# Designed miniproteins, single chains, continued (4), part 101

Each design is a single chain, and the fold is of that chain. pLDDT is the mean over its residues in the fold that is shown.

## One batch from the design tools (miniprotein)

Design m15505
Fold by ESMFold2-Fast:
Structure m15505 (fold): chain A 72 residues (1-72)
Amino acid sequence: SNSLAQTYERLGDIYQSLGLKLEAAKAYEKAGDIYKSLGNLLEAEKAYTKAIILYEELGLLEEAEKVKQKAK
């Protein structure tokens, strides 16, 4: 549901404020997956972009690439 995706986005924001970048990236990726499944492509792209940035900051380039492929 849309509310579940919003919950994962909020969780990502909380993890990011705590410096928990990996947990934040995973939460944003989950939000993107849910938005995409609902056809909410704009919100999915925003959530995936946040996850990609965090994975890249962590040097997790393979994880970042997987999310980039989902964003298409």
Scores: mean pLDDT 90

Design m15506
Fold by ESMFold2-Fast:
Structure m15506 (fold): chain A 89 residues (1-89)
Amino acid sequence: IDRFIEELSSLPEEEQNKKLEEIFKEMDTDGDGKLDYPEFINGMLKVFNLEDTLENRFLLAVIFREIDKDKDGYITFEEFKEFLLKYSP
């Protein structure tokens, strides 16, 4: 994750947006422009090459709740982008 964030931060804003859009689109399996809980968990495990363990699923569940600021059960592209850029070095 840290290496990915460092590489992302080295890119111009337009390229950062494109990279994040590609990742978001890969995770958004039903194409509704939002990530539900299963899409987020499974997408994060796949994109960041995390082991599918109970500990990783629990951690991602906590992260989902932190990103989902409006508590509607979905993560928008803007919320996803804000989260990743906040953890930029």
Scores: mean pLDDT 73

Design m15507
Fold by ESMFold2-Fast:
Structure m15507 (fold): chain A 73 residues (1-73)
Amino acid sequence: SIRDMLVYAAYILLEKGEEGFARRIYLEPDLDRAGSYLLLAHAAGFLTDEELFAIQTTESVSEEIKKKVEEAL
């Protein structure tokens, strides 16, 4: 789902130390703006092409990843 894609994007950015982008994507209620932040993070070099592809093809995210993102942000 789009929600799981955004959670996974935030998770990857958190692991890379990019908490600002992770927070912007995770907490943005407008999906178009959240998508813009995701693309901006990629364009700025904070996400590789491989990481962006993994995010966009994510169908579901584990409960452990969801908890880590929720607790951190």
Scores: mean pLDDT 84

Design m15508
Fold by ESMFold2-Fast:
Structure m15508 (fold): chain A 79 residues (1-79)
Amino acid sequence: MEDSKEELERTKKLLIERYGEELAKKAEEAYKKFKVSIEEVLLAVHKVTGKELPAEYGGLEALELNEEVIEKVAEFLKK
């Protein structure tokens, strides 16, 4: 599913502000490379950084997302 361009830009800005420009850039690269959802990228960032998710994304851990894909993205972000 193709996320809206506005939502992708908003998420990127939030990642820059909270996690820094380098990690935000890697997250965008992972999103494009693995063709994952924004939610899966955000969970991978959370696993790598250990920081709390923004309140707007609270409860992502309750979603039935593909954990293998999230781990693969997390490994990419660590490099």
Scores: mean pLDDT 69

Design m15509
Fold by ESMFold2-Fast:
Structure m15509 (fold): chain A 82 residues (1-82)
Amino acid sequence: MLTPEEAADIAAEAVRLASEGKLTPEQAAEMYAKNVERAGGDPEDAAGSARTAAQSFLEGKMTPEEAADVAAGGARWAAERG
């Protein structure tokens, strides 16, 4: 089972890669959702958190660090419940 800390780390890394242009926000959300699913978590909850972070980042309302923090928080919540 994926720990909340591991889920948070994966979410933060996905956002970081998206901010560096190495992944699209959509690819980052997909990567995160697949990793949560592989750990027995709910991929829909994971996708929701990733979408919120990606949307805020794309709209320029959030720094990459803030987006990573939001995604990490959502990932912890999903992992604890999945």
Scores: mean pLDDT 65

Design m15510
Fold by ESMFold2-Fast:
Structure m15510 (fold): chain A 80 residues (1-80)
Amino acid sequence: SSEQVAREYIARFRELAARLEAGEISFDQFVEEVIRLVEEIMPQLTPEQRADVVVMLEGLRESSEDEELRERIDRVIERM
């Protein structure tokens, strides 16, 4: 279950990253989609997986220029 969720998360994250690299979505849209993905899978994550996701979200927060988007990321991190 946990391993399957991790594989599905990685696959969906890679698809979003590929869409960002292809210019199909903006960075802000990418971050919003990642937030939705994390919120969907959060109840099924192990403590180690949660820690890894927090590091990723902190990186996205530092790269974001949108204050509302940064606040949304902070709220997700607080729930991890």
Scores: mean pLDDT 83

Design m15511
Fold by ESMFold2-Fast:
Structure m15511 (fold): chain A 79 residues (1-79)
Amino acid sequence: SPFEELKAQMAAHMAALTAALLQAIADGRISADQALAVLRQQKADLQAKYAAETDPDMKALLQLGIDQLDAAIAAIEAA
C-alpha cells in the first residue's frame, strides 16, 4: 500500500540520517552530545504534538516519528 511504502521510505531516510550522524561523530565534525541534544529536542516536540492531537490517524503518524527518533537516539548512544 502507499502508506506501507511511505513508512519504509521514512525508515530508510532515518537510517541514512543516523549513519550520516555516526560518520560525522567518528570524523570529529560534531559531538555525540550535540547530535543527541538535537534528536531529543525533536522527540520532545513530537511528544508534545502527540499529547495535543485528537485525530487518531495523526497520532499514529506522530508515534511513528517518535519511534524512529528513539531508534536513532539508541544507535548513537550505543556507538
Scores: mean pLDDT 85

Design m15512
Fold by ESMFold2-Fast:
Structure m15512 (fold): chain A 75 residues (1-75)
Amino acid sequence: MSEELKKLLEEALKLMGLPKSKQELAVTIFRFGLQQQADAETTARLTSLLLRGEEAKGEAFEALKKAYEKFKEEV
């Protein structure tokens, strides 16, 4: 995982009120989304639901989408 992707994930997690320790789990969910050919919106929704039990909204949702797009570029 690149330093840029780590930074994007840290920002998304921070906006969701989650610790950096959830970063590896977020990447695991992103990998699942990629395997299912899910779009960025669906993957961001799934990721937030699994990490905190509720869908991310606004800036947190957009940050997750941006992190997932960067993840897709690196795989």
Scores: mean pLDDT 84

Design m15513
Fold by ESMFold2-Fast:
Parts: sequence; C-alpha cells; structure tokens
Structure m15513 (fold): chain A 85 residues (1-85)
Amino acid sequence: LSPREQVEQALLEAGSMMSMITGDPSYLYRAQYLAQTSSIEEQIKKTEEWLEEIREQMKSLDPELKEDIEKRLKRIEELLEKAKK
C-alpha cells in the first residue's frame, strides 16, 4: 500500500469505530468524504483526533469491548506509523 492508501485506510477504520461506539453513522460518511477531499496531513490529524475520542469513550465501556477496541486502535496506529515513513 502507498502512504496515501495507508492513511486513507486508517481514517476509514477510525470513522467506522467512531460510528460503532457512538451509534452515529455520520462518522462513516465524514471519513469517506475526508478520504476523497483532504490532504494526507489533514487525514492524519482527523484520525488522531478520533483515536483520542475513542480512548476517552472506552472508559465507560464494557471490559470485553475495551480489549477488542484496543486491538483495532493498535492496527490504526500501525497504519499511520507506516505511512509517516
């Protein structure tokens, strides 16, 4: 995957997680829109903002969901790390 594709995938996955934990499907549409219209730098920034929001919301979640979400967060962080190379 190119760096652009890695950032796009990370953004889309972060948007999907936000949709899941908040119950708001608009995060999926926002992620798709940003992936098509925003710079790599803007996509990274938005992904990082959503990762922080997910971490905050995790404090109120069931322990079983926390482990699953942690794995998904690590996957997104790995995609961003590879893209920044």
Scores: mean pLDDT 80

Design m15514
Fold by ESMFold2-Fast:
Structure m15514 (fold): chain A 70 residues (1-70)
Amino acid sequence: SAEEAAERLAEAGNAGDVAEAGRLARETIQSLGPGEAARALREAAKATTDRGSRAALGMGAQDAEELARA
């Protein structure tokens, strides 16, 4: 679900592993589809305090939002 994905993404982001956060963002888009993934990525970014990971999750959310509008 989007809520479960958001929790996993925020966990990776708050661990400070920017590469893992980016990988999970891509997998979330593939597994949930862009609409659900956009919501999960936005919530994860809000819950992430690490600046680099928060930016990566926010960019993933933007990409997912653009895909969902197509």
Scores: mean pLDDT 82

Design m15515
Fold by ESMFold2-Fast:
Structure m15515 (fold): chain A 93 residues (1-93)
Amino acid sequence: SQQEIVHEAILAEAQATLLRMTVYIGETHSVFTDEELEAIEKKIEEIEKTLQEIRSRLGELSPDMQAQVERMLELVERDLEEIRERLEKMKKE
C-alpha cells in the first residue's frame, strides 16, 4: 500500500538521523573501535538497501506522494554520505 511505502521512508530517515547523531557524538566523546566502525558501515548498507526497495515501489504512489518520498530519500542519501566521509577520516587515525 502507499501508506506502507511512506512509513518505510520515515523509518529510513529516522534510522539515518540516529546513526548520524551516534557518529557525531562518538567523534566528540569516545574513540570508536574497528568493530564499532564496521557495525556502523553495516547499518548504512541496510538503510541503502531499504532506500532501493522504496525507490522500486515509487510507481505505486500518487505523483504528489512520489515527489515527497523522493525528496526524503535524497535527504537520507546525503546524511549517509556525510556519515561515510566521517568514518573514512576516523579510519585514517
Scores: mean pLDDT 82

Design m15516
Fold by ESMFold2-Fast:
Structure m15516 (fold): chain A 66 residues (1-66)
Amino acid sequence: MKEEVLKLIKEVDKLIENKPTIEEIDKFIEKIQKLLDELGGKDGVASMSLATLLTVAKILKEKLLK
């Protein structure tokens, strides 16, 4: 799980550096949601990290939608 969280952090950094599309952000959000569902709250640190990444992705999407 920690390895997967680190991969997602790298992926969000890449999205921020590039001009992401709404579709790319939606796919990223879907990946985070799947991992959160799989965790079911069992790993507090991973769950918090994933929730933070989800918030960042939603903010990026809002900026693209105006």
Scores: mean pLDDT 77

Design m15517
Fold by ESMFold2-Fast:
Structure m15517 (fold): chain A 90 residues (1-90)
Amino acid sequence: MEIVEKAKEAAEKGDVITALRYAIQALEEGHVDEAIEILKLVREEAVKQGASPELIEKLDQALTYAENGQVDEAIELLREALKLAVKEGL
């Protein structure tokens, strides 16, 4: 519960990197529906901050995998998205 709350707070503050880290942890702990809602907020904030089309595409693919119950594949894509977000200075 606390991790999901921290992820939402980070996303609301525009902290994409922190929100992504907590969203990945929430998925790993089985909080799938809550993580999906956080990732939608992260995607909107990443677009507002000028994230690359490649980063947005990875977030969209990860959301699709998570929504289809392919949690491990979603986590792998989100780890790649996190690496890109760090490189882009988000």
Scores: mean pLDDT 84

Design m15518
Fold by ESMFold2-Fast:
Structure m15518 (fold): chain A 91 residues (1-91)
Amino acid sequence: MEITERLAELGGRLGDALDGGKGREPGEELGRIYGEIVERLGVEEAGELLIKGLETGDRSLIQQGLALIEEAATEEQIREIEERLLAEAAA
């Protein structure tokens, strides 16, 4: 899965940069979860925007990607996504 793999890679790099070696694994897992969610929702455009935003540090692209997810997902699905991300980050 191209989007999931790329987001996991970028998340790991960001985590490593923010919290040294301790941030790498959590960052990679968060990126992977986000990528899986994007692919499950079928909003590949959101995934591409998130990838570009993370690679370039462009917050506007990240916000555009998140907005597409919100447009494609129901309130229930968004809540499940949020809970999943928080639970995995805490595990």
Scores: mean pLDDT 70

Design m15519
Fold by ESMFold2-Fast:
Structure m15519 (fold): chain A 101 residues (1-101)
Amino acid sequence: DEAKEHLIKIAKELGYEELVEKAKKAKTLEELLDISIEIAKKDFEKYSELIDKLLKPYSHDLAAHILRSGLIIVYLTEVLGKEEEVYKKALEKLEELLKEE
């Protein structure tokens, strides 16, 4: 899973060993999204920079969507205060992308 490999690499680079272990054990789309959200909450700016470095600028694969959705959810949650609604909509879109691959 490309998303899993990117999350492990980013978590290692940022020094979040607990998130490295969570990413290694992650088996579901929801678990990968949860890890992306946790990284974004801990270090939004560095996570954004590492995503841009690791992913092609216009990558639209599932891995790119999982990583970027974590950033979007955190940003919209801070602005709108609707974490649960934003999270559910992001998961629905990621599940649709998974069915297309």
Scores: mean pLDDT 76

Design m15520
Fold by ESMFold2-Fast:
Order: sequence, then C-alpha cells, then structure tokens
Structure m15520 (fold): chain A 66 residues (1-66)
Amino acid sequence: MSDAEIDEMLRGLRLAFPEEGLTREQVRAAARLLQAGHSQAEVGEAVGLSRAAVSELRGELEGLGL
C-alpha cells in the first residue's frame, strides 16, 4: 500500500472515530494484517483498535480494491 492510501484511510477513520487517537502506524499494521487474512477481531486485539474501527478500515480497503 502507498502512503497516500494509508493517509486517505487514516483521514476517514479519524473523522469516524476521533476519540480513539488513531495513528498512521496502527492503520498500516491493521491494513497489512487484514490483507494477510487475519480476522477483524484478531486485528483489533493486535493493534489496539476497536472492532468498529477495524470494520471501517476493512470497508476503506475494499473501496480501494485492496
């Protein structure tokens, strides 16, 4: 994934979940784990994101064709 794609996903997630203090590193790690076939629950536990945030990130990845 490009840094521009990570920045786009991070922008959307920060608007949806402003209280979670989301970082680019969490989004990058979560996206990589989702692309590797890990479940949303496993990804949330591994990177410290809520299940709602991981679900939103999955939708963003699908929108990008990833």
Scores: mean pLDDT 79

Design m15521
Fold by ESMFold2-Fast:
Structure m15521 (fold): chain A 69 residues (1-69)
Amino acid sequence: SMEEELLKRVEANFRVIEDKLSEETKKKIEELIKKARENLANGKSAMKDLLEAEILLGMELIRIGVSKL
């Protein structure tokens, strides 16, 4: 499903940058991933949590890129 594919992408992107994240941001993304997994396991939509995680990861990727300039 689209949500399962999005979850895999979110988890993959998180693994790539987790060592560059603050503890606060890391916890927030981990919580969103956990909620998404729980919702999908219970046959519920995870879209809200997955989209929030994608936005946070996108913002962090931009921040990390800018900090190297």
Scores: mean pLDDT 84

Design m15522
Fold by ESMFold2-Fast:
Structure m15522 (fold): chain A 101 residues (1-101)
Amino acid sequence: MREEIFERNEKLVNEFLGLKTPMSLETLELLVKSISDDLKLNELQQLMVALYLLTKRGVLIEKIERVGDKLLLHLENGKVVEIPLGSTKKEIEKLIEEALK
């Protein structure tokens, strides 16, 4: 169940980033847990954190886009998570929590 959500979300993230190599959910979890809460993240790291957190909550991503200095994650429930460039892991967690209320 979570694996199916992960596979769908990962495909969108990999297509947006131009990545051809899939990652396991276990590898993603390890990488996200290794990121410091206060580290300013690049786009790849922001999308890895968001992918992990949305998958953990069972939420499908419908569309990913960049608008200026923000990543916009359009969720299947019609909500949008706006992630500013340089957001930390802790900030992304709060943004996702607010979007899923």
Scores: mean pLDDT 83

Design m15523
Fold by ESMFold2-Fast:
Structure m15523 (fold): chain A 87 residues (1-87)
Amino acid sequence: SHMEELAREATELAVEMLRELGLEESAEQFREIMEEYIKKKDFQSIITYLQLVIADVEEVLPTLPAELAERMRRVVERIREIVEKIR
């Protein structure tokens, strides 16, 4: 469904974001968790987990190199746009 496609797009953006932060294991665990919620069509849990990862990333943005911080902000905004389409 279109909602599942949006959820997968947001999941991949969040996974790539975690990988750029050097959090490879966390990225894989996040993907596994999100795929289970997508399989169950539990879009509320998907939204919640995406919002949690955004909040965690936003807390570390001031500590990141400027170029990385700018890329992360763009990814966060894209994930937020997708979350609003799912809500």
Scores: mean pLDDT 88

Design m15524
Fold by ESMFold2-Fast:
Formats: C-alpha cells, sequence, structure tokens
Structure m15524 (fold): chain A 81 residues (1-81)
C-alpha cells in the first residue's frame, strides 16, 4: 500500500540521518542563517523543529526519538495537503 511504502521510506530516512548525525549538526550555523522571511509558514515550522532537534538532543537516543517524531510530523503534514 502507499502507507506501507511511506512508512518504509520514513525508516530509511531516519537510518540515514542517524548515520550522518555529525554532518547534520555541522550544518546548524547554515540553518540558523536561513532568511526566515523567504519561507512559507510550514517551511519555517520545519526549520525551527530541525534546529531544536540539533541543539537540544543530548544523547543518541534523544536525537533518534526527536528525528523520528519530526519525520512522523512531516508525513502527517504532507497527508493534510
Amino acid sequence: SMEAAIAEEQERILEETLRNRDAFRAALPALQAVDRAALSPGQRAQLDRVIAILRESRSDEEFREAVRRFLEWLLEERKAL
């Protein structure tokens, strides 16, 4: 089903994100420099959540859980369109 395919893709993205966590954290200054006025409300919400995850996650498990919740939120936002 489409829902099963989306769930499989979500887990793949989560796994890749965990493998590249340090690279994503290294991107934090660039993410913080983004012109928020050029973004839609949904894009601003996504940016703010990503920045919060990268700044506030103190352990691998906290990072994993926060990324998983972010991907679930992103998927639900896409379904609402």
Scores: mean pLDDT 72

Design m15525
Fold by ESMFold2-Fast:
Structure m15525 (fold): chain A 87 residues (1-87)
Amino acid sequence: SSAARQAREKYRQQLLRQKEIDRGVVDVALAMNDNPEIRKLIEEYEEKLLKIYDELINTDDPSKRKALLEEMEKLKKDYYERLRELL
């Protein structure tokens, strides 16, 4: 329906905004850090995060969306734990 298409596009636009915000956070982290091991961790985190965003933007399946959001939460937790160990 028209209403369902509009709701989907609005959600897609929200995801694109969140993706750009998270990219900005990564850019700041890279600018603030000279350690090659930490920089590599940040770059690997960004690559994985952007892949999850692309899959979220391209899915209309609520079950797949839920799984991707859980994957994103786990990725963020694992990243921040590893970052703390290197600091």
Scores: mean pLDDT 86

Design m15526
Fold by ESMFold2-Fast:
Structure m15526 (fold): chain A 87 residues (1-87)
Amino acid sequence: SAALRARLRAAALALRELAATSDPETASILVGVASEVQATLGLSPAEALAVLDGVRAKLERDARIPADVRAQVLGLLDDVRAAVEAE
């Protein structure tokens, strides 16, 4: 749907904006996450959920990311995952 595509694009943009205010290592990781989220625009809902769940699981265990930034990124992923699941 157009609404889902807008949500996915907004999440990728928010991740890139967060990366711009982060240290270089964290920024590199967040740009990678944003690219994964943006790539889901070309996927089925089931494929998009699998990608989002994989990214979320990897981020949950990544101690290199500051806890506050990690919490914010996980929140963005949870929001877009809920939108994909509703399709």
Scores: mean pLDDT 85

Design m15527
Fold by ESMFold2-Fast:
Structure m15527 (fold): chain A 75 residues (1-75)
Amino acid sequence: VAEHRALGERAYAQGQEAYRAGNLEEAAKHYQRAIDHYLAALQEAVDAGDLQSARELAAKLAEARDNLAKVEEEL
């Protein structure tokens, strides 16, 4: 869980940086990685009954999905 969360946060930050640099394809790639890691972390949190972590990860997942959609609209 902790590893997937950390990898997701790093990928999300890389997506934000790529987006600010105008590298839309790179930004989309990083946001997709963030989504994949947050989904894995969320599933592990739900399976463990960790409702607080599940709630936090669901919010991060929604934010990553929203940013990916914005990037894809500009592609």
Scores: mean pLDDT 85

Design m15528
Fold by ESMFold2-Fast:
Structure m15528 (fold): chain A 57 residues (1-57)
Amino acid sequence: MEAALQAEMVAQLTFTHDPELGADVAQATREGLARIHALLHERYGDPHFAELAAEYR
């Protein structure tokens, strides 16, 4: 269980040490999150998800 948390921390630190890779990953993640929030709004009709999607992009 703790090994999974440690792996996540190591990954985040690695991306911080490599700003070029970190910036690309952050950009792709933000775009993915915006799409996910839009899909959640479509499926559940919750306006909260629409506001979150708009705020990200």
Scores: mean pLDDT 61

Design m15529
Fold by ESMFold2-Fast:
Structure m15529 (fold): chain A 74 residues (1-74)
Amino acid sequence: MPLDEKEITLAMARIRVAVAQTDPSMSEEEKAALRRIADEYIPKLVAEEKDPEVALKKIKEIIDAFLAGNPPAI
């Protein structure tokens, strides 16, 4: 069963989003927005980005922006 690097990147991104959603200080709207990013934006980003490591870095930056209270407008 070869998991390609993009599948691994996507799985790791989803886990990071799930962990972030357990933060009780995050609003329901913020959790919903983060969920949409995980379900819509991240798969698109992984598909478009040729380097899975670069894709993972961008995903981390998006999650970090949410945790910092500066969510990207997407």
Scores: mean pLDDT 66

Design m15530
Fold by ESMFold2-Fast:
Structure m15530 (fold): chain A 95 residues (1-95)
Amino acid sequence: MVTPASVFEQLGKSKRTAELLEKIAKLVDENPEGLSVKEIAEKLGISQGTASRYLNYMVNELPPENRMVVYDEETKRYISEVTAGIREIQKAILG
């Protein structure tokens, strides 16, 4: 059997674009405090325009079931959906 394509490749993205989107998701997941467009661009060695375009795709254009990244309007930073969920649970339980 063929090695399964990444979720982004299955959504019609090229292997290069899929790899970049996966790196963004992983980077955001590894930084639970959140990252700005500039920080993501600098850490991945891409332009801020490229980072902004892919972040917009991941936040606004991906189906909800494939959504990995959320924009936190309070801090103006990107966080993982898992981190956002954990913060909401903590806020509800701990006040």
Scores: mean pLDDT 74

Design m15531
Fold by ESMFold2-Fast:
Parts: sequence; C-alpha cells; structure tokens
Structure m15531 (fold): chain A 88 residues (1-88)
Amino acid sequence: SMMDEILRELEELLRELKEAVENGDVEKARELAERMIRLAEEAIPHLSPEQAERVIALLHEAMRYLGGLELSDEVRRLAEVERRIRAA
C-alpha cells in the first residue's frame, strides 16, 4: 500500500541518517531530516493509529541522532511534525 511504501521510505531515510551521523556528515544529516519531515507531513492525513505510532517512533529515533550532532532546529521541526500527528 502507499502507507507501507511511506513507512519503508522513512525507515530507509532513518538508516541513512544514522550512517550520516556516524560519519559526522552534518550537511547530509540536514538533507535527510528535511526529507523525513516532508514525507511524514505528507503521510499525516492517511495514517491509521498504529501507523501514527510507528511514524512517531521513527521521528523519535531521528531526533535522537540529530541531537547527537546538536542539530536543534531540525529536532524542533521533527517535534512539530510529531505534535501534528498526535493532533490529527
């Protein structure tokens, strides 16, 4: 389904983000965070409660990695996406 594809893409972006963080690639980490934000926002109107919890878990993991690089603006933006998912 479209949602299975979106979840798979978010998981792949998270994997790439982990690699970028391990390599200290700040610019790549910002690019990947931006892509995750856009994809998660696109998914919001289509999420079941179970899918919403999975997306929130992926966003939490991304925020943890970005926090390790002190990317506080990207962390705030992902937290805002989480807030919108919870409000939907």
Scores: mean pLDDT 87

Design m15532
Fold by ESMFold2-Fast:
Structure m15532 (fold): chain A 92 residues (1-92)
Amino acid sequence: SMEELNRTLSEEQKKKVLEKLEELKKEARERGLEGAAEDLERLAKYIEEGASIEALELYLAVSKAVAESEGDEGGAEILDRALDALREVEEE
């Protein structure tokens, strides 16, 4: 429905997701996965700007598909874990 497409994270959900993304971003940088780290930085900005849950999930799905197409298996793994973290917080 249109209401589902316009759902946004609550302030508490934003805090939880941003904390999980910061941890994943640090791991990505430590592993030399700069593309994934940049994608997570952009995702964090979209969350702070109040992007819908649908838009955030789409951004991660597209970013993961790009990483996979470039043979960046490590980056795709990090982005998949970010999507799982987002979905886990959505269920709260």
Scores: mean pLDDT 84

Design m15533
Fold by ESMFold2-Fast:
Structure m15533 (fold): chain A 100 residues (1-100)
Amino acid sequence: MEEEKEEIRKLLEEAKKLIETDPEKALELAKEAVRKALELVDRLVKEGRVEEAIELLREVLDKVLELEAQAVALGLWDVALELASLAVGLASTIAALESS
């Protein structure tokens, strides 16, 4: 699980580095990081590690929001909208876990 968290962090850092030069690849990496995070969260919840799952989702949400802000600053509106959609999904999942 720690190795999977590090892979998620690595994907998000790579996305941040690529957003200006290859925004489509940056978006692909962000989507992959979110997918991996949601898979890990499902496993953590099944193991009763709900607080750790929420913490991971909050960390990923913060990074996705940072990428969205960067995309907006660069005028990459389509990429920014896709990142905003990912952020809404993450926030919704956090709210569902906190209300359970």
Scores: mean pLDDT 88

Design m15534
Fold by ESMFold2-Fast:
Structure m15534 (fold): chain A 90 residues (1-90)
Amino acid sequence: MKVTLDQLIAAVNALVNHGRETPVPPLTKENLSARTVFELDPGVGVNLLDLFRAAGIEPDRIVTEEDLPAILDVAAKFHPLGLELVRLAL
């Protein structure tokens, strides 16, 4: 299945802003990294570092389209956030 980096970014942005009255600034290709932390709800932050590390992506590396198959495979199997990302990206 071909998932683009743009689809992944759109899915993350949709998930982050779900249920929020004031949207947070959108993520872009340049600022999406393993250190990206975003809030699903006030006081409930999700660290993408653990997901990216499980996919073999090192900290401070910008996610590329070549990384997507590994991220999505790990996400679907091991992380609740990953299941939602797969759902929104597809």
Scores: mean pLDDT 59

Design m15535
Fold by ESMFold2-Fast:
Structure m15535 (fold): chain A 60 residues (1-60)
Amino acid sequence: MRELQERLRRAREEGDGDAIREVLIELGVSREELDRVDAEPDLVARQERYEALIEEALKK
């Protein structure tokens, strides 16, 4: 948990989308869920979905 939270923080700071996706998968987020977020054509809505997904994953 702590290591994954630190990796997520660093990936977000660096803007590394691949690293963010990898950490979320390790936290239990499905690839299917991430693919749905990535399919959102509105960049603002996509960012909001990512923030919600990160918050939910970190609550576990």
Scores: mean pLDDT 75

Design m15536
Fold by ESMFold2-Fast:
Structure m15536 (fold): chain A 61 residues (1-61)
Amino acid sequence: LQSAVDEALLAQQPEQAAALLKQLPQQQRNSILNYYQQAAEKFEAEKLKNTIEQVNLLLAA
């Protein structure tokens, strides 16, 4: 399941990533999102930052 989340995030598919993350426990969702948030900041990956922001909005709804 995490592999599918990884693929969705890297492919800039926020709706797919959010749907997959909703199937995981909240602690695991937060861990995955925090990991990619930090990676996007370290590598200045603007597309990944935007995808994570969209996923956070979808999860908050």
Scores: mean pLDDT 77

Design m15537
Fold by ESMFold2-Fast:
Structure m15537 (fold): chain A 73 residues (1-73)
Amino acid sequence: MSIEELLARLQELIAANHALTDEAARAEGMKLAAEANELLARLSAETDPAEKARLLEEVERLIAELEAVVEAA
């Protein structure tokens, strides 16, 4: 997935998480979204190809976890 696609998906999930009525689920989703945003910023600034690949995998994992939180709530 491209950085643009990851960012678009993250923004969609943030909006969905914000609409949740469960405060605990919303808080967990906000934490995951913040972590994903931080890693996306690091990915955009990173110059090492190996580290970029690692950061990309981690961002995709966090987005999947955020999707699971939104789905379960």
Scores: mean pLDDT 82

Design m15538
Fold by ESMFold2-Fast:
Structure m15538 (fold): chain A 100 residues (1-100)
Amino acid sequence: SAAARRAAEEALRRAEQGVERLEEMAKRAREMAKQARDAGDLGTASGLEVTAENLEGLARRVRERVEKDPSAWPAGEEAVQAAVRVAESTIAAAEARLAA
């Protein structure tokens, strides 16, 4: 149906937006990891690098899965939202630590 086609197109667009959010968060985590490393906080740097790698991995999986099956997006959206919230908290905690 036209409604089903439009829903699939919307899911693909939203998935691409979700991937872009994950990629931007990964970039922020890597920049913060560099700042932590420059400050001598190797533990925080390593944690942020793992966070970035996890976000990049999820971005690849979401893109691949939704491109093959747009009906996977609702589960993908939940995973993206959860990962972004965790990453935001992790980056905020690192920013607070490095500003202290």
Scores: mean pLDDT 88

Design m15539
Fold by ESMFold2-Fast:
Structure m15539 (fold): chain A 89 residues (1-89)
Amino acid sequence: NRDQLYADSLRENNRRLSELFRSLAELKEEQGWPESEVEELREWAKRMEEASKGDVDTQERTIAEGSEKLRTLPQEWVRQALERVRRRR
């Protein structure tokens, strides 16, 4: 069923984005970044995680918003967070 595969893909994407934002927050906390900036990243992770439990429309919107947020960050930060997620799994 294509609709089920699409829904599963959206859920997995929201979970992956949540893990990325969590890893970004961990990296920035370890590097001594301001607590306010670390907490913003944790809030994004929480938003993505909660969206993974929502409907298709909620998941599509949060994937778009989270992906846009990641594009505004330095690519090196995203790369380091991705490597951390890969090593943990």
Scores: mean pLDDT 82

